Designed miniproteins, single chains, continued (4). Designs and how they scored, part 27

Each design is a single chain, and the fold is of that chain. pLDDT is the mean over its residues in the fold that is shown.

## One batch from the design tools (miniprotein)

Design m12909
Fold by ESMFold2-Fast:
Structure m12909 (fold): chain A 74 residues (1-74)
Amino acid sequence: MNEEKAIEAGKEAYLKALRDGLSEEHAILTAKFVTAETLLELNGLDTPASKMQEVADKAIELAKKEWEEEKREE
């Protein structure tokens, strides 16, 4: 539940950064930040760094798939 919300937030942050014309590197950093912030807010400050990294990586993977689909439309 909380992981799904953090993944969705990170994914949207990645996509927004790319749509705004930022580099992929900026999109990755933004997604990692938003995912970690959302996960800490939902699960608490004792959330392990390994968990934050795992969830952020999943969000970025999903965002890359959606971005590839979006580019095929345009």
Scores: mean pLDDT 78

Design m12910
Fold by ESMFold2-Fast:
Structure m12910 (fold): chain A 50 residues (1-50)
Amino acid sequence: ALTISETVEKLKEDYKQKYGRLPNNEELVNEVVKLGYSQVAAELVLGQVS
């Protein structure tokens, strides 16, 4: 299974392909939450990877 960090990297690549740019942290949190992770967990992981 993918870790949340691996999922974030995949979402960044998919977002870049779709919109031609990298997502910001708010956009990443929203996409991670849509995949079934909690908003708090998504924000904690993204806050650590700054």
Scores: mean pLDDT 72

Design m12911
Fold by ESMFold2-Fast:
Structure m12911 (fold): chain A 105 residues (1-105)
Amino acid sequence: ADRDLLLAAQRYLDENAPLPGKPVGLDSKASKTSRQVALKAAVIGMRRAGMSDESIDMFVKVMNSMLKEGMPLMDAIRISVNLAVLVDSGNPEARKRVEEIIKKS
């Protein structure tokens, strides 16, 4: 479920996000829509997989933190989904990493 969700989010961004070097400005609304749809798809997928509201909230916070630090959207989604999955499974190292990322924001 979690790997399929990650691949679906990455695939959606690959198919809908502008490639590097495309003119800035004209596609800003489309890029924002692609970001919102990818985020919504990830959250819906996580809920369907039975992940906790806490883990989903951590995903959103970590992704936003990484985006604020200048991480590319696809990498931010990939890392954030993986961390949220590990937190949901009870991984203490992933939880500590998530807390560190959120605290830095």
Scores: mean pLDDT 65

Design m12912
Fold by ESMFold2-Fast:
Structure m12912 (fold): chain A 93 residues (1-93)
Amino acid sequence: AGAELERELERLAEELEKTMTAEEVEASDDPRAREALRLGLRAGLLVARRGIEEGRLEEARELARELLAKARELGDEETAEEAERLLAEIEKQ
């Protein structure tokens, strides 16, 4: 059933929009906050990939765009590259 996945995709996209900026996380002097964001981005990529597999292309695109933006802010090039690949897969379909 795709309904639960669709809700999770929408929730994660909204939460990423409301998350602290990379600059705010760095200014907090809390390395755990930065690491928590990176782990969250990686988890979000898995959810977005599943969205693509189940045909939830609009929700997956929204989440992938937010993941890309946050990864770039954090300087996480590997996560940003994965998000760009997901967006390319969605555009191909």
Scores: mean pLDDT 72

Design m12913
Fold by ESMFold2-Fast:
Structure m12913 (fold): chain A 102 residues (1-102)
Amino acid sequence: MEEAREAATRAFTLAREALGLARRLQLGGSLPDHFVLDEEMQRLLELARRYLELNPDISEDELDERIEEAVREILEELEEKGELLSPYEIAERVLERMIERA
């Protein structure tokens, strides 16, 4: 229970970070100088870009609500099935769920 909750909290942070980076890049910004995109983060960034393309006018408050809802649903599914996923795997499922509903 605690491990799944901690992973979900980290997944929320990763999904929010990916969406924030995607929005900055769409507005002509750049990645922070110290930021290195590994394969997992690149995948999250691609999903985040797709979500924002489907929802270009979404506010930050609404975005946080959508992330929270998707995290809650995925956490419930993982707890019911007894699955333990990494924060990156949970964040990927969160972003995929958000895209599916867009």
Scores: mean pLDDT 77

Design m12914
Fold by ESMFold2-Fast:
Structure m12914 (fold): chain A 110 residues (1-110)
Amino acid sequence: SPKEKVLELQEEHIKKLKELADKYNIPKEFKDYVIDYEETVLKNVKLASKYLSEEELIKLVLEHEENQIKALEDLIEKYKDNPKLKAFYEEAKKLEEETAKKLKEILEEA
């Protein structure tokens, strides 16, 4: 179902984000901000999936993706002089944009 695809996409997103943090050897305090946010979103989306329509659920997740892209843009600017953190947040932003694109494709098929 579209809801199952959304949940699978969010779980895969978190997995890729953790792999990215490990790749750049990012300290806990910098990676936890992004990872804990995404894990909290997934928990809330799983709960909401029981009460929301497929379209409403996808729109909710897209809103979270748009908010996180904005937050990552701010982190990229904040850490522009730290090459490792900048690279991590730039790739995390790219991952968010790729996930948002896939969510929009699911919404168009629903």
Scores: mean pLDDT 86

Design m12915
Fold by ESMFold2-Fast:
Structure m12915 (fold): chain A 68 residues (1-68)
Amino acid sequence: PVPTLSFTLKMTFKNLETGETVTEEISVSGPLDEVKQEMHAKVSKLMKEMSEKNMVITSTDHRVEVSE
């Protein structure tokens, strides 16, 4: 069996006009190559949505877990 990688990215965004803070979490599990591709796609989509709402990233936290 191929070990599964679980990647969790937590991102905090702030609206510069209102001061509103939003935290979004993205989790992807699978083989490394699949996790990389899916994470990139999901992050790109989220960043576009947040940019349209005039949100800027203020902090990021990521965690990686491996299971067999």
Scores: mean pLDDT 80

Design m12916
Fold by ESMFold2-Fast:
Structure m12916 (fold): chain A 100 residues (1-100)
Amino acid sequence: SMMQKLVDKTIEQLEEILKEIEKETDPKRIQRLAIIASASLSALAMHLRLQGALTDEEFARLQELANAISDAALNRAPKEEVVELLRRAIAELREIRDKL
């Protein structure tokens, strides 16, 4: 479906950002990448919700993950925390994708 393709594109984007963060040592670059990931995840969640493709619970979980990624980035949390949150976001999107 078109929605599956949109989710797949976002998963690919988040996986690329994850790989870049794992290689990055500059805290400012890690912060920028994590904020981009958060924004992309939030935008996808809003779009899927508007299309009726998400339950209230699924939408809330994606928004909570997007907010957690952004908060971790802004508070300069350890890189490992940002990486773990991104892995959780990718896993959640894969589960949602399989239901579409």
Scores: mean pLDDT 90

Design m12917
Fold by ESMFold2-Fast:
Structure m12917 (fold): chain A 88 residues (1-88)
Amino acid sequence: MEELAKEGSELASEGVRKAAEQGKAAEGAGGAIRGMGRGLDAVLAGEDPEEAARRGLERARRGRERGDWAEMAEGGGEASAAAGMGAL
């Protein structure tokens, strides 16, 4: 869980940073916040935190492959929040 949260946080930070480099800082930050909310909502709705985190990581990796840094930040935020709740 902690490793998934760390990977998600790193992907979110990188996505936000790269979005900012392209003049899309608000979109990157907004993506990360939306992702975190989605991860928290999924776990609170009874989804397994590990499954929710892995889905977020998959989204982040897909965003990275496409150069969609806001999507990368959103997936990273989702994974970090879901895995963080699973560590509690």
Scores: mean pLDDT 85

Design m12918
Fold by ESMFold2-Fast:
Structure m12918 (fold): chain A 62 residues (1-62)
Amino acid sequence: SAAAEGEELEKQAVEAALRGDFKTAFELSDQAFEKYKNDPKKSREIAVRVTSAMLIAIGDEI
């Protein structure tokens, strides 16, 4: 299902962000947003999680 695919893409995007692979994190996030295009709350959750992971990777505290 689109939701299951979106959840997997979200997990992979967060993992990429945590390891500092921001290019892969952005590409996977874009794919996850497409799966959740009709769910603005879920899209915001993905954006927050990926952004938080990126800030952790570069040493910023959230």
Scores: mean pLDDT 80

Design m12919
Fold by ESMFold2-Fast:
Structure m12919 (fold): chain A 101 residues (1-101)
Amino acid sequence: GAAGAAAGAKAGRKAAEAGSKAAEGGKDNPEANMLAGAGATAGGAAYTSGRRGAPGSDSGEVAAKGGETAAEAGEMAGDKEGAEAGKKGAEAGKKAAEFGK
């Protein structure tokens, strides 16, 4: 329902913010920066689809994947804050996905 879509949008935003933060930490590591960008893009897509009312099962799953990618990028860059933010985004995405089950 609407609650799932709102949760998916919120999780997507967190994943996008985590990806952006990991990209800042990975400026000197092109691989980490590329992964961070992918995580931010997936988070942004989840945010947009959730804002358009996509079910949490769809938007939440994309947000979870984006958050996991951002966490990996943060770990690779040595950015603990980015890695933790990505993990929280992934957890929020998984919870949003449960609303659609």
Scores: mean pLDDT 76

Design m12920
Fold by ESMFold2-Fast:
Structure m12920 (fold): chain A 84 residues (1-84)
Amino acid sequence: SIRERVDELEEEVRRLEKKFREAVKNNDMKEVEKIMEELDRLEKEIQELLAQALAAGDRETARRAALLLARITVYRMHYIVLKR
C-alpha cells in the first residue's frame, strides 16, 4: 500500500540522515555526496507517492510524504553549504 511504502521510506530517510551526519563528522565528502545521490532518488519516489496519496484523498499519508520531502530539502541545503 502507499502508506506501507511511506513507512519504509521514512525509515530509509532516517538511516540516510544518520549516515549523512556521521560522514560530515568524519569529513568524508565522497560519502556525503553518495548519500545525497540516494536521497535525490528517494525524493523522486516520495513525490510520486505524494501525488498518489493526494489523488486517493489520503491527506495524512500526503502530509507525511510532504514532510519527508522537506527533510530531504534541509539536507540538500546543508550539502550545498558544505561544497563551498
Scores: mean pLDDT 89

Design m12921
Fold by ESMFold2-Fast:
Structure m12921 (fold): chain A 74 residues (1-74)
Amino acid sequence: SPLVAGLRQLYEAMVAAGASDAQIARALAWAARQALDEATYERVVAILEEGVREGDMDGAFERVLALVEEALAS
């Protein structure tokens, strides 16, 4: 999926640049917004917000990729 590849590239670039969890979450949400239905997008935002709150953006990102792959396979 071009979206999954794009999200991974964006995440890796932001981590390499030293971006905060909040900056990463905002960028990933923005990138996903155009390609997902509203319900899937709201689930992505909830996962990213939890990642920021708990300081686990790596775990949140992997859950976002799994959710996006599942949604695009439907």
Scores: mean pLDDT 85

Design m12922
Fold by ESMFold2-Fast:
Structure m12922 (fold): chain A 68 residues (1-68)
Amino acid sequence: SIDKIIELLRQAAEESTDPFLKDLLESVVELLEKSTDLERQIRLAQAMSSLLPPDLRQQLDELIQQLK
Protein backbone atom coordinates (compact mmCIF):
# COMPACT_ATOMS: atom_id res chain seq x y z
CA SER A 1 0.00 0.00 0.00
CA ILE A 2 1.27 3.47 -0.85
CA ASP A 3 -0.03 4.64 2.56
CA LYS A 4 2.41 2.26 4.29
CA ILE A 5 5.28 3.64 2.20
CA ILE A 6 4.29 7.20 3.19
CA GLU A 7 4.19 6.16 6.88
CA LEU A 8 7.62 4.49 6.61
CA LEU A 9 9.23 7.53 4.95
CA ARG A 10 7.59 9.87 7.50
CA GLN A 11 9.01 7.72 10.32
CA ALA A 12 12.45 7.73 8.65
CA ALA A 13 12.30 11.56 8.45
CA GLU A 14 11.37 11.84 12.16
CA GLU A 15 14.19 9.47 13.22
CA SER A 16 16.82 11.04 10.93
CA THR A 17 19.60 13.08 12.56
CA ASP A 18 20.75 14.37 9.13
CA PRO A 19 18.86 17.64 8.42
CA PHE A 20 19.37 17.25 4.64
CA LEU A 21 17.92 13.72 4.60
CA LYS A 22 15.07 14.79 6.93
CA ASP A 23 14.10 17.68 4.61
CA LEU A 24 14.38 15.46 1.51
CA LEU A 25 12.20 12.70 3.00
CA GLU A 26 9.56 15.24 4.14
CA SER A 27 9.50 16.72 0.59
CA VAL A 28 9.10 13.25 -0.95
CA VAL A 29 6.24 12.44 1.47
CA GLU A 30 4.43 15.61 0.28
CA LEU A 31 4.96 14.62 -3.37
CA LEU A 32 3.64 11.10 -2.71
CA GLU A 33 0.54 12.46 -0.90
CA LYS A 34 -0.25 14.89 -3.78
CA SER A 35 0.40 12.41 -6.61
CA THR A 36 -2.36 10.34 -8.23
CA ASP A 37 0.14 8.53 -10.53
CA LEU A 38 1.02 5.16 -8.97
CA GLU A 39 3.95 4.57 -11.40
CA ARG A 40 5.48 7.93 -10.41
CA GLN A 41 4.92 7.17 -6.71
CA ILE A 42 6.73 3.82 -7.11
CA ARG A 43 9.67 5.51 -8.90
CA LEU A 44 9.98 8.14 -6.13
CA ALA A 45 9.91 5.44 -3.42
CA GLN A 46 12.56 3.40 -5.28
CA ALA A 47 14.81 6.49 -5.56
CA MET A 48 14.62 6.97 -1.76
CA SER A 49 15.50 3.33 -1.00
CA SER A 50 19.29 3.78 -1.43
CA LEU A 51 19.29 6.80 0.96
CA LEU A 52 17.77 4.90 3.91
CA PRO A 53 19.53 2.80 6.60
CA PRO A 54 19.69 -0.92 5.64
CA ASP A 55 16.78 -1.98 7.90
CA LEU A 56 14.37 0.69 6.63
CA ARG A 57 15.60 0.21 3.04
CA GLN A 58 14.71 -3.52 3.13
CA GLN A 59 11.27 -2.74 4.58
CA LEU A 60 10.66 -0.08 1.87
CA ASP A 61 11.75 -2.47 -0.91
CA GLU A 62 9.31 -5.12 0.39
CA LEU A 63 6.44 -2.57 0.41
CA ILE A 64 7.30 -1.50 -3.17
CA GLN A 65 7.17 -5.16 -4.31
CA GLN A 66 3.65 -5.46 -2.83
CA LEU A 67 2.48 -2.58 -5.13
CA LYS A 68 3.34 -4.62 -8.27
Scores: mean pLDDT 81

Design m12923
Fold by ESMFold2-Fast:
Formats: C-alpha cells, structure tokens, sequence
Structure m12923 (fold): chain A 96 residues (1-96)
C-alpha cells in the first residue's frame, strides 16, 4: 500500500525503527489539515531535502503524516501563499 511504502521511506531516510516512524506519523495524521500546520511543516520538509542531512524522526514522520492525510482527502493546501494539492507520489519524492 502507499502508506507502507511511505513508512519504509521514512525509516530509510531517518534511520529510525518502523515502530518509532509509525508513532510520529500517526501524530501528524491525526492533526487537522490546515495552512498553519503545513506552513510549520515546510521548513522540516525543506531541511529533509538537504543533501547529507538526516532529519529527526519526530519532525519528519509527523510532517509526512499530516501531508498523507491531506493527500488522502485530496485537500488543497496553502504553502507559502500558493495553493497546492499534494499526492502520495509527491510525498515519496520528498523522501528520496
């Protein structure tokens, strides 16, 4: 499933065990999908894309959980003043 692929990608990117990834992902997934939450997640996702940087699992997995819920609900998010719809494929690309 898409969720399982994202869990595996998060574990590979952070070096954290799957159980820890799931705990923080679930925290993000259970948050309301709002522009304020996605704007707060933006810096974490940007740092995660920096070569050689290993983001803390508690930050990256939570942010990805929030984005996964937005993708599942096909919700339009406002990121830096732009309306964006995120897909599961976009999440996997962030985690490369």
Amino acid sequence: SNKEKIYEALAERTGAPLEEVKKYFDKGYNEEVTSEKINAAGPVLAFARTPGFIPPVEDLARAVGYLYKAAEEKKTLNIGGKDVTISYEDILEILK
Scores: mean pLDDT 73

Design m12924
Fold by ESMFold2-Fast:
Structure m12924 (fold): chain A 120 residues (1-120)
Amino acid sequence: SKAIELAEKALKIANELLKDVESGRATPEQVEKKFEEIKKLLDEIAELVTNDPSVSDEEREEIQKLTDEVIKKGEEAYYFYLLAKETGDPEAREQAIKALKEMVDILNKLLELLKKHESR
């Protein structure tokens, strides 16, 4: 289950990023690098799922939807993170943290969907 291992790795990186942002210790360079790493892992998951004939069209659509939602929430988090760094706005920081938490939730849903596929 390479797809499950990649999803678990993405979730670990996302949780580390959330903790770093919440603690105020994250640099823009660290946030960008971790987000790019998550994107690469999601691209590899999408490629594996596309090339797996045992994955149904419905399951493929659900996985693609969740990967797209993770990327969207990551981009939202990065936008608000940069805004918070540039302006010192606490509401922008709160929006970044909220978007990262939502990204972690979607990654958990992706992981459970991948595990459900492997168990059948």
Scores: mean pLDDT 87

Design m12925
Fold by ESMFold2-Fast:
Structure m12925 (fold): chain A 102 residues (1-102)
Amino acid sequence: LRDQRIDGLVGRAAVLAANELLKSGKRDEQAIREATEKALDRVIEAYREGKVIVVDEQGNVRLEPAPFPPLTDEEIEALKARLPQAVENARHQLDVAERQKA
């Protein structure tokens, strides 16, 4: 399915999770999964309120108006089903951050 809204929200959750993992210093599998689950829940809550979560270059979390209408319950379930993809995206974001240090 090419739902660009769902893909965008998965990406936002991965960035938010990576940001929290960089702050905590945790890199184990359980920490990555838990951070990604929390990030995905926060992204869903913000979107239910008509907002999107944005992480700036300083690691500050901001809320901006969503360009699309709020998600339906079916779209939220589809987004939750993307947790494994969000976890892999968060791992990739962490790898990129480590490469930028070297």
Scores: mean pLDDT 78

Design m12926
Fold by ESMFold2-Fast:
Structure m12926 (fold): chain A 88 residues (1-88)
Amino acid sequence: SRDEAILEELIKHGLLGDSPKVTPKIAIIYLENMGIMAQLWSRRDPSVRELAERLLATIKQLLTSPVEEIEPLVDELVALLEELRRLG
């Protein structure tokens, strides 16, 4: 399923741990919470606003896209998170 593909890619990139307690449902909740945090980040620092908005858009695409689009969208998610962390 799409949710299973999301979980596998998040584990592959080290965003989630490989554990029996980490289910596809937890992966979806993780992305939804990250989306909420992205909105908060954009309000705290104008310098990260565009990156936070791109992160939110990528998360929304991940939650609605077909399975074949999951891998490149998670790659984009990881790149945006690394750029945001670099900015502090």
Scores: mean pLDDT 83

Design m12927
Fold by ESMFold2-Fast:
Structure m12927 (fold): chain A 63 residues (1-63)
Amino acid sequence: SSELKEYTKKLFEEADKKMETLDDPAEKSKILAQMIGEVLRKIGDAINEELEKKLGKSISKST
């Protein structure tokens, strides 16, 4: 979705700004790891939302 792409772009821009300020490779690695984690989290949320929408149209009666 367009929302996911926009969110990812924003994270990249924020990560770039933070890394530009830092000289420590370890700190830069932390920022990259956090960014990757955020992207994966957002993807998971998007998948779960789509599944909820599809399941919501065909309600499970007993579970």
Scores: mean pLDDT 73

Design m12928
Fold by ESMFold2-Fast:
Structure m12928 (fold): chain A 100 residues (1-100)
Amino acid sequence: SIEDQAIGLAEFLKILGDIIGGRYGDTETAEKLKEIADEILELVKKGELTAEDLRRAAEELSELRKRFLEKHPDAPQIIVDLLDGAIEALRRLAEELEEM
């Protein structure tokens, strides 16, 4: 289901936050990733998740990605790819949810 995909993506964002916090010591980026994830999980639990919520999360994550790369310009490509993949997945889920 879309809800299962949203839960999986939120859990992925938490894991990514742990990697960024642990590897780069970037606790601010790590906490913001977890905040985005927890918001998605809360909305799923309440049955209130909308396409607009997912698009907002994608925009927040896109801005967070920009700030992270400004602070860590030598970040390995895999971290960039993981952030880009998460942004794209949020946008795709928003499109799928609008079709329901």
Scores: mean pLDDT 87

Design m12929
Fold by ESMFold2-Fast:
Structure m12929 (fold): chain A 100 residues (1-100)
Amino acid sequence: SAELQELLEELIRNAKELLDLLNEANFPKEMIDEFERELLAIYVFLQDGDWARARESIARLKRLLDKIKEESKKFPEEVRKKIEELIERIERTLDQIEAL
């Protein structure tokens, strides 16, 4: 659907911004890799119409975002604030996708 494509484009845009910030801040590589894997899984499952698997991957990504927020507390306040703002945008988009 057109609405799903727009939400996926927004998700990918915000996710790329977060990934760039996490790489610039030297976040744990394992955490970055897990984020990329779950994001790709969501994209693939939604394109295939596999909503059940997409919801499972969304739940895993949301749990990972909570871990990223916790890890961000070890970083300077300006970095933490930007990470938190990007995570809030990503979580909002994920909620909108799940509401379809």
Scores: mean pLDDT 89

Design m12930
Fold by ESMFold2-Fast:
Structure m12930 (fold): chain A 66 residues (1-66)
Amino acid sequence: MEEEMKKGIEEKEKELWKLSNESGQRSSEDPSLTGEESQQVQQKYQEYLEEVKRLKEEYERRKKEE
């Protein structure tokens, strides 16, 4: 069960890393992005970031319970 959570977190982190490159960091380097495009990409990145954070918190909680 925990191993499946680890794998899920790793897969989500890989996608988050890809989104980070295409969104937050890209936006910082390329200010020519339109406000709408920047906001949409940043919103998706934030949602993904929170999802990964929640998964990590659940994993840590389960690890501490044992």
Scores: mean pLDDT 66

Design m12931
Fold by ESMFold2-Fast:
Structure m12931 (fold): chain A 79 residues (1-79)
Amino acid sequence: SLVKEKLIQEAENEIEDICKELEIDFEEVKEFIEEKLNELPVEQLTEEICKRFGITNPGHRKALAQAISTLKYFRPFLE
């Protein structure tokens, strides 16, 4: 579905924008998310990323949590 692909792309773009703002390597963050996406709940994964990459801004944390939630929901094949 184009809608699922668009939502995944928008979530990835949000994470990339946060990484650009904070001068963090987007590819490292993306790899970490892909490794942990199926292992951890959204809140715990968001906390681990924030700790690992030094994300302290509450707005960035909230945007990251929303993006991860989207990726976790749509990454499995859903109709």
Scores: mean pLDDT 80

Design m12932
Fold by ESMFold2-Fast:
Structure m12932 (fold): chain A 75 residues (1-75)
Amino acid sequence: ATLRVPAPATLDQLGTAAVIAGREYGEGEVAFVDAAGNVVGRVPVTREDAELTGEEFREWVRRQAEAVGVEVLPS
């Protein structure tokens, strides 16, 4: 399953999409979409990623977004 998140994204938006992708679907993807509707980055999310502790999960999510060139805003 692919969950679309705006770029730039807040940590809460990204965290919610990653939890849905990983926990509800067991294997999913977060796609970052700019204001024009173009996909600018993709992050695969597994169930194991979504089972990280809150702070570890936020840091993992932030690093994955940064690795694909997407700015993450504080929530």
Scores: mean pLDDT 74

Design m12933
Fold by ESMFold2-Fast:
Structure m12933 (fold): chain A 76 residues (1-76)
Amino acid sequence: VIEQAIRIAEEAAKAAENGDVDTAISLLRLGARMAKEAGHEEVARILEEAADQATKNPSKAPQVAREAAERLRELG
């Protein structure tokens, strides 16, 4: 559950580092939706906040996705 969310955030960071910010945002939003459907509201919030930040500042998407993965590790 949280391990899957961490993996999604890490994959989003890699996509953003490769210049594919749209894929990174989509992965973060997918992860947030999956976490919400599984009842993990805090995990969903972390991923949704990361997606929103990446949308507002695409150049920060790699940092934002990495920070989300780190926040998720602190929960597990």
Scores: mean pLDDT 84

Design m12934
Fold by ESMFold2-Fast:
Order: sequence, then C-alpha cells, then structure tokens
Structure m12934 (fold): chain A 98 residues (1-98)
Amino acid sequence: MLEEEIKKLLEKFKEEVRKILPDRPDLVKQLIRIVEAAVKLVLEDGEFGKDVGLSLVRMFLSIAEKAGEITPEQKEQLLELTERFLNEVLELKEKAEK
C-alpha cells in the first residue's frame, strides 16, 4: 500500500531529523507537521505539490535560522534531507499511478 510505504519513509526521515536536532523535540515536531502537509501536497499535485511543499519547509527553516533556533549548517542539512524525502514520495506516487 502506498500509504504504508510513505509511512516507512516518514519514520526514517524523523530519525534523520532527530539526529540533526537531538535537543529540539519541539522543532522536530513542528518540522514533521509541515513535512506531513508537504506529503499531502505531493500526493494531490505531484511535482507541483512537491515544489510548494518544499517552499513551505524552506520558509519554516529560514525563520528558525533567523530566530537563532538552528544553525545555517542544520538548515542546509534539513533542506537537503527534506528534498530527498519528498522526491522519494513523488517517485512512489508516480509508480503507484502506473
């Protein structure tokens, strides 16, 4: 089931995020909520949904960096990780629609 495969990818993503932000469970929870919304956008609108979802994550991480909540290095790592995850979700969606 597509939903089960996405859930497994999301759990792996959560583990990787926690490694980057080990002392910030609040930021992890907020980022995961935004990423879950981005997943829904990918599932509804494909590549366009991925671009919109990734833009929302970039905005959140830019605000967190400017507020001094994360470092520039953590922002770049989280952006790269999120882009890889959303690309994997898009690939799963495209395979399920064939």
Scores: mean pLDDT 86

Design m12935
Fold by ESMFold2-Fast:
Structure m12935 (fold): chain A 62 residues (1-62)
Amino acid sequence: GSLKEMIDAGKAAGLSLFEAGELAHLVYEGASREEVIDTLVTEYGRSEEAARKAVDAVLKAA
């Protein structure tokens, strides 16, 4: 999928535009599922459950 599709999926999962954009870029650069979940939890203060849901949505759109 495209970066736009990944951003749209992240937003649909409850992320802000900035969070969704950052995740899409991390996935595009080859970051692992674990690395992008950790970024949402540590940098954006998301719960692990919310982070897993959002990351899985973005990866499906990738």
Scores: mean pLDDT 82

Design m12936
Fold by ESMFold2-Fast:
Structure m12936 (fold): chain A 87 residues (1-87)
Amino acid sequence: AMDEAVRLAEEAAEAAKNGDFDTAIELLQRAYDVAEQAGDQLTADILREHLKRAQEAAEKGDYEKAAETVENARDSIRRAGDLLARL
């Protein structure tokens, strides 16, 4: 479940790097849905906050900040998954 959310977040980061912010936001939303359905509340909460910030940045035309936020979402959930795997 976490692996699927991480994969979707990685795909979102790639879309953002290519300037496809609509696809990046859609993929982060799918990552959130997967985490929520899996009962992974930590990953879902991280993705929800980053989704909100990425959408707000994109709505303001700040695509650089939107891309950075999507990349930070990927990094944050990978870090959470890595930490849990070590415990």
Scores: mean pLDDT 79

Design m12937
Fold by ESMFold2-Fast:
Structure m12937 (fold): chain A 120 residues (1-120)
Amino acid sequence: MEYRERLKKDPEDLEAYVKLAIELIKEGKLEEALEVLEEGLEVHPESIALQLLKAIALALMGKEEEADKVLNKAAKLALEKLGVGAALRVIGVYEEVKLTGKLTKSSEETILEFVEVDLR
């Protein structure tokens, strides 16, 4: 699916930003993923999914201190909207990516669940 064309038609399409960023991260195009995530965060500044993906991209780039700050923002958003269990899931996804060096299918599925929350 062509997510960049989808975003040209609807620049507020949160799912398209998230799915495009996931594909770019999987391809190792981390700088491009950050650009997409920053564009998405201008439209959806309180998106848990976009903040978590930004933290993941920064961590994979070796920008660990910057990644931890963004992760804290994502975890606080999850805590405020959904409670402590959701905040722990956000932290768990981030730690799994740091341990494996990649975005796993399980982590991807959890991020997509947060897209549904962000759209409520």
Scores: mean pLDDT 86

Design m12938
Fold by ESMFold2-Fast:
Structure m12938 (fold): chain A 65 residues (1-65)
Amino acid sequence: MEISRRTAAEILAAALSMRGGRVVGFEDNKITVELEERSEALKKAAEEFKRQMEELGFEVEVVYR
């Protein structure tokens, strides 16, 4: 169970950044993630991140470079 919606989101964002994703927007209830379309593993990690964030009540946009 998440402690705080924002804190959980920041932890998930940090985990994604360690895998090569980048959080480029964080506005109230909307998060924008940028990733390069070079790796299926990275795309799957971004998909998992999106699902986890949506469970926390955030809207997520994934953009490809």
Scores: mean pLDDT 72

Design m12939
Fold by ESMFold2-Fast:
Structure m12939 (fold): chain A 96 residues (1-96)
Amino acid sequence: MAWTYAAFLGVRMTVEISPDQARALIDKFVEELKSLPEVVHVSAEHLAGDEFRITIFAETLDKLQAAVNKALELARKMEELSAEILFISSSPALLL
């Protein structure tokens, strides 16, 4: 029940590539993140040009931290991507 933690990652391309290539790299990155046992949900939003926002949801803060560390390592391995933490939220949506 408790998928209340979210991390917002800014992802950019380290090389000049086409929008279609950038999308394919982001799709691959998102699929790798979805496969992590700590991750409940991943969403991706195209902001502008080569800039994307990836949101990672996890059940606990410890799982979220583990998922974020793995995400940053995956981006490092995918030489074309640069990922940074923009924001971490303990409540992804509060309707109150």
Scores: mean pLDDT 76

Design m12940
Fold by ESMFold2-Fast:
Structure m12940 (fold): chain A 66 residues (1-66)
Amino acid sequence: SEMAREAGRTVAKIAIEQGWKKITVVAPDEETAKAIAEGLEEEGFRVVKIEKTDAGYTVVTAEREE
């Protein structure tokens, strides 16, 4: 959980460095997805949606303003 939140922060930092305004992250489950979402929000991304797929994965979509 804590590691997943740190992973979210790291992904957000990479996205900012690359100039990406929209991120989609695939997580193995909803708990991990929520932790990743927290990390993304800590670095200034807004989580737009968290959705579970039929395959059992959970997808987090987040956006950052200009």
Scores: mean pLDDT 83

Design m12941
Fold by ESMFold2-Fast:
Structure m12941 (fold): chain A 105 residues (1-105)
Amino acid sequence: MKPVIKSIEAFATEEEVKVVAEMEATKDQNSLIGAQTLHDVLENQPEVVGGTVDADAERVVLTLKLEGASLEQGERIARYAAEQIVEHAKKLGGTVEGEIKVTAL
């Protein structure tokens, strides 16, 4: 079945996140898209030291934990992560129909 995403949110923060490295255990396509994006961002963005995924049938929320990043760098990294969620959805033949929201804290 092709994924349909109605909302994407990407957060970049230096605050502690509740979950680190548990995102490989997923149950639906949106959770898998979020987990794969978190994995790719952890490998390719040295400022990203952890993160968490919250996903359901209609949304993907990705929170990234950063170290040593400015607010501008955090926004750039969160935007990159949101774009990667869109690309992973498209590779699976899915669609993104809703709003993309990027926040750096």
Scores: mean pLDDT 71

